# Designs tried in a protein design run: designed miniproteins, single chains, continued (3). Part 108

Each design is a single chain, and the fold is of that chain. pLDDT is the mean over its residues in the fold that is shown.

## One batch from the design tools (miniprotein)

Design m11983
Fold by ESMFold2-Fast:
Structure m11983 (fold): chain A 99 residues (1-99)
Amino acid sequence: ANEKAAELIREAGERAARLLREAGDDEGAERVRELAEEIAEALRKGAPKSKVAALETAAILYLVGEALDAELAGDRRRAEAAREAARILAEAAREVDSL
């Protein structure tokens, strides 16, 4: 169960990172991959649900902040990519909660 949950988060992180790279945000892509790995490691080690939820929240808030910064800079492509990346991670977090 823990390994499957970790895999779902890693796969979501890879998809999110790809969207950010395609939008020209290489730094954001690397950061999202790191955040997804932190969540996956916590899940694999059987960390408390509160710790996993905190890491998931931090990752989603990072992407929301990236979307806001891109929107304020007039970079619609990056803003849309960051919003979609946040949705992908939020969906994966919800799937993990169902396992």
Scores: mean pLDDT 88

Design m11984
Fold by ESMFold2-Fast:
Structure m11984 (fold): chain A 91 residues (1-91)
Amino acid sequence: MEEKAYVVVFVDAETGRVLAVISVGKPSEKAEKLVEELGRETGAPSGIAPNIETVEQAIEAGIKTFKAKGVKSIRRETRDGVEVVTVELEL
């Protein structure tokens, strides 16, 4: 069973400003539902600031969220004036 975690950062290609950050793990459907239903205090990093201005800050937030050891790979793609940075985390 291979666990993978991703941080997807949307950057304005003209200004370089971070528009949105999405942290995506692919747990099993059962594990995902358990985490959703329990909503427990344990291990939930709440309060990661909306002041993420750089891709590096978004990566650091993702590492904290998934308790990752670092970055495994980075992919960059530009679509309709938005740069989509997909970061695979090393778990």
Scores: mean pLDDT 62

Design m11985
Fold by ESMFold2-Fast:
Structure m11985 (fold): chain A 67 residues (1-67)
Amino acid sequence: PPELGPAAAASQERGLELARVVNEHWDASAEELGEAVRRKALELGLSEEQARAIAEQVRIGHERFRA
């Protein structure tokens, strides 16, 4: 398997941190889950636009899964 460079490793770490937040807040409301994901994405250095887009996709998925 190919070795990942520092940038790829950092991207994977960010993905795992976001997945952890989703898992921890899965039983919360869609609004709380979305806000938690948005906040974490910003902490991890993603832009406001990227953080909002990820949070909105997670919120929509959560609402549809619970509907």
Scores: mean pLDDT 74

Design m11986
Fold by ESMFold2-Fast:
Structure m11986 (fold): chain A 63 residues (1-63)
Amino acid sequence: SLLEKAEELRRLAEEFRKKAEEYEEKAKKASGEEKKKYLREAAVYYSVAGILEAAAYFYEKLA
């Protein structure tokens, strides 16, 4: 069902968000170039999570 697809996308978004948070924590403990690298990784994972959440919202709205 559309709701089941939305739940799957929400679950994937949570996984990507958790990965982004892990990179943010690594960035807090790092400095200079390494910090920038971790912040860039966090940004990518947050962006993917946001896209998945948006997709889930549309499936929920259509259900």
Scores: mean pLDDT 90

Design m11987
Fold by ESMFold2-Fast:
Structure m11987 (fold): chain A 61 residues (1-61)
Amino acid sequence: MSPAERALAAFEAWLEAVRAGDTAAAERHLAEYNALYAQLSPEEKAAVQEEAGRRLDELAA
């Protein structure tokens, strides 16, 4: 799994925890996402941010 794929997997786990109302799991997965995101190249960060934003829009709808 690429670094970007791992970051998106952590983001997806955070999003699922938020939907489930599991605050403790959400905080853990968000911390993992932030740590993984910080290690990405600028190109990987842009791609992950675009996909993460799309998934947040789906949650807001």
Scores: mean pLDDT 82

Design m11988
Fold by ESMFold2-Fast:
Structure m11988 (fold): chain A 91 residues (1-91)
Amino acid sequence: ELEILEKSIKEAEEEVKKDPNDILALISLANSYYALGRLLESEKKYEEAIEYYEKAIEALEKALELRPDDENIKEALEKVKEELKKVKEKL
């Protein structure tokens, strides 16, 4: 739910602020943004969902810069990009 996701985002944002190269914090942040985007999409808040999917993509792109050959990060990135494309079709 929203409150748990917001707390997870704040915690991951603080960890990324302390260490911008913390890959686990970046992945956690991306996962939380993605989950919030999906929640907003289910509520038909498409513009807000797009914002959080874009933030998830930014976090995953940063993680991929730090680990360019990580297939799990690449797969997560493609999944979020596909969902972003689908949401944009609903606008």
Scores: mean pLDDT 86

Design m11989
Fold by ESMFold2-Fast:
Structure m11989 (fold): chain A 63 residues (1-63)
Amino acid sequence: SHMEEEVKKRIESLNKEAETLEKQADEARKNGDLETASRYYAQAVAARIEAIGVEVEYELKKK
């Protein structure tokens, strides 16, 4: 359904944002910038938690 595809795209978008943040964190860590790496890892985790929340909410609401 259209709603299912919109939810899927939202989850995909959030997971892609998390992947980008994880890559930025990994690069910062390799360069010894642990403060920047920590911030980006935290942001990536937050994006993945949001994606999980979207998926769980959709699953609970569908019949």
Scores: mean pLDDT 87

Design m11990
Fold by ESMFold2-Fast:
Structure m11990 (fold): chain A 84 residues (1-84)
Amino acid sequence: GGRERALEAIERADKAVKEAQKKVDAGDPNGKKALLGAEVSLGLARISLGVGKIAGDDEFGAEMAERSARGAEEAVKTGEMPKL
């Protein structure tokens, strides 16, 4: 259901944070921006799960979390802050 999708999105965002950290460790000049973008997006994915619970709409929470996970993945690819 929506809760499981939101949890999967949080895992995707967490994986993006770990990939961004590898870029920082490797001395990639875009690594710090990628890490910041991925960490902000992970936070938003976690907030999205909470919002879905409070609203009683797990599907809404899942959609928000999935958008945040995409933002985290995009931050790793581009080295820029995601636009949500």
Scores: mean pLDDT 85

Design m11991
Fold by ESMFold2-Fast:
Structure m11991 (fold): chain A 119 residues (1-119)
Amino acid sequence: MELSAGALAAMEAYRLAEEKGAELAVADASTTPEEAEAGARRIAETFKGKPVVVVALGGGAESVRAIGRVLAEAGNELTLVVGLNSGDEAAWAALEAALEEIRTELGAEARLVHKERKV
């Protein structure tokens, strides 16, 4: 596999998990929000209120919101890392908005890793 934004996000998530002493988990944000929510519930059940760094694969803003909400509601101290390969401004803006909601409303740390950032 080429070094995608998803791979870069996974590397950043690994580093953050090690620095924070947190568990590392992978969530699929390329599926439906319902499937992303189910995946996030499995992560919450596995780590039962422990600090978790989650890397979200794919860039679905709805699915990213679902992941953040489920983990925050479950009482996990959440750091969410999302990678975006797309130069699509709408996709970038939607992800940025979803991550800002996660930071502001859920009190979680959220980061966007962009391989080719439009400045």
Scores: mean pLDDT 76

Design m11992
Fold by ESMFold2-Fast:
Structure m11992 (fold): chain A 61 residues (1-61)
Amino acid sequence: HMTPEEFAATAIIQAELLGIDPEKLLADFGVEPASPEAVTRARERIARMREGGKQDAAALA
């Protein structure tokens, strides 16, 4: 059972890996954008992951 926050986080991560805008990715799948709060929480999670992995360069451009 994926919450809207978890779904938003997954979509944002995938969009970043693919080099596209998260909103475009969600639109392509016919999914409405998550709430602003959910998106903010998802981005904060990604930021924390990047801080923890700063020693390792991001995989792929």
Scores: mean pLDDT 61

Design m11993
Fold by ESMFold2-Fast:
Structure m11993 (fold): chain A 100 residues (1-100)
Amino acid sequence: ALAYNNLGLVYLKLKRYDEAIKAFGKAIELDPTFVKAIAGYKLAEIIKDPSQATDEFINQYRELLNTVYGPDHPDVINANKVLELAKEKRYDEAISLLEK
């Protein structure tokens, strides 16, 4: 799972969003609890189509992330911050947070 997550991050930096979505999707397929890959997948979708950065859409994914490990887990907190940064169109900061 980690290798596909890292590949997704590389594609995001290269602005190859379809390949990023596919790579993060494979990471999630291998490990459905991989919160960082879920956040990366959603970030790539939002960058490709910013109209998806609605409060309703972000909140649905926030709830999903919180159910994986709980809202206080560091990876969940970082994933939620990635989605908020994406909503604000602060994509470089969101990508940097996914790498931590």
Scores: mean pLDDT 76

Design m11994
Fold by ESMFold2-Fast:
Structure m11994 (fold): chain A 60 residues (1-60)
Amino acid sequence: DMEGDIHLGQYVATGDKKHAEEAAKIFGVDVKTVEEKVKKIREAAAVGKETARKIAEELE
């Protein structure tokens, strides 16, 4: 759901728990599930900046 994806993206960008709660409600999961998923995304982004760049180049 695009609405849930928007709230998840806002939580990744701002860390505002309100967006985590809205995303959890839309996806029908616990807020802790959203928080853990975002933590893993942030960790992957920090480590995989080079990998993300290569994937983006492949899509062009």
Scores: mean pLDDT 70

Design m11995
Fold by ESMFold2-Fast:
Structure m11995 (fold): chain A 74 residues (1-74)
Amino acid sequence: EYEERVRADPRDVEAWTELGRVYYEQGDLEKAEEALKAALTVDPRHAEALRLAGEVNEAMGKLEAAARMYAAAE
């Protein structure tokens, strides 16, 4: 569903963010990171995408990147 939404509208920040969440929940951290990077390219201040990107980076061991994402979400 979200994959089809982002293909139809690549600037749908909500769809990119939810796609990132789905990949994160499935354990596909690389795809989650790519989807959230796409969301943040469209809206760098999207708080939900920034928090989720922090969680994904933390899960990947990128602790400094995670800390920056969490700080930006505030």
Scores: mean pLDDT 83

Design m11996
Fold by ESMFold2-Fast:
Structure m11996 (fold): chain A 60 residues (1-60)
Amino acid sequence: SSTEELIEKLERTIRYLERRIEELRRRAETASPEEKAELEKTIEEYEKLIEKLKEKIKEL
C-alpha cells in the first residue's frame, strides 16, 4: 500500500538522520568549544526532526 511505502521511506530517513548524528557526535569529541556548541545545536535539530518523523508514522 502507499501507506506502507510512506512508512518505509520515513523509517529510512530516520535511520539516515541517526547516522548523521553519530558522525556529528564523533566530530564534537575533538572540536573546539565553539565548534562543539555548533555541532550540538545541529544534533538537537536532527533529534527534533526524528521525533517529528516518528509522530508522523504514529498518525499513519
Scores: mean pLDDT 89

Design m11997
Fold by ESMFold2-Fast:
Structure m11997 (fold): chain A 107 residues (1-107)
Amino acid sequence: LEELRERVSKATLEIVRIAKEAGLTDEQIAEAVRRMTELVRAGKPPDEAADEVVRLMESHAPLTPEQRERLRKAAREFAEAVQEIMKARGTTEPLPRPAGFPPAEKP
């Protein structure tokens, strides 16, 4: 998990750097990263999550072609690393409801 955490940190720093160069605020960057994490958590592929983040950031400030490409690459790396962390955490311990079992019925 340390290597995956380092990948997330490096990707986050690149995203922040590029977005700040484009004129986004820290809050706008945090929202974009949060939405990307939510999309990955919802089972969206990293490419789709990265594309949504690029679109969201472009809605706040215009990106140069170079900034857009670098941002998309950094966002994809972030999404992939987050997905791998979630997968590793999910397989570290048996889930309370493994695949094939219905969720517990609420009385």
Scores: mean pLDDT 73

Design m11998
Fold by ESMFold2-Fast:
Structure m11998 (fold): chain A 77 residues (1-77)
Amino acid sequence: MTPEELDKLAEEYEKQGKKAQAYLWRGASYFLEGKYDEAIKDFEKAIEIAEQENDELMVRIAKAGLDVAKRLKEKAK
């Protein structure tokens, strides 16, 4: 799956008003590009929105993405 495909998926979710999903997939796109700082920001935003929506499953998925992105960023130093 390419970053371009994930960006299009994020745009589609945003148009549907599914903002937590949109941030999750955009964060995944940045992650595949090695842009860990941007991925972290988008995953954190996905968590914030999912918590406001009481979507526990989405919170767990976004937190898993955040954890992996933070670990890879530290190993790249």
Scores: mean pLDDT 82

Design m11999
Fold by ESMFold2-Fast:
Structure m11999 (fold): chain A 78 residues (1-78)
Amino acid sequence: MPELTPLERRVLEALAKKGRATAAELARELGVSQSTVSRTLRRLERRGLVARDPETGEYTLTDEGILLALKLKSEGKI
């Protein structure tokens, strides 16, 4: 799927602002279930836009994810 969902865009924005977050932290901040956020993060990880730290469970943007988040911000999409 070439297009990002609204929730995928919100997750990228939150990670760009925070630098890193767990699925639970993102679920609380975005007002959605942890299961929904975890599924969204797995899709973004499959696309190479986020990476998970196996020790902490925290997600961060990849270089590609940072560039995409900046582009979406400039377009007013996040």
Scores: mean pLDDT 81

Design m12000
Fold by ESMFold2-Fast:
Structure m12000 (fold): chain A 87 residues (1-87)
Amino acid sequence: SLEKEAAARLAELLRAAVPALEAEDPRAAEIVRLAAELAEAWAAGDEERAARLHEELVAAARADPEAARRAMEVVAEAQREVAAELE
């Protein structure tokens, strides 16, 4: 399915972004890593793991709104790349 393919590709792009982001903003890198794990769970169809990771991601974002903003920029860039690849 396109949804699973998109989730798998998103996870790859987010994983690839983590090392550079860790050097710039370790807190944002933690949030992006959680987002990658969530995307991996979606790709695998693991609803239980996805629900737990979603809760962790929301909690991490609420705990550090500045890191969350940076992480959201990285996630949005990756999502735009996935959308362009699947067009």
Scores: mean pLDDT 87

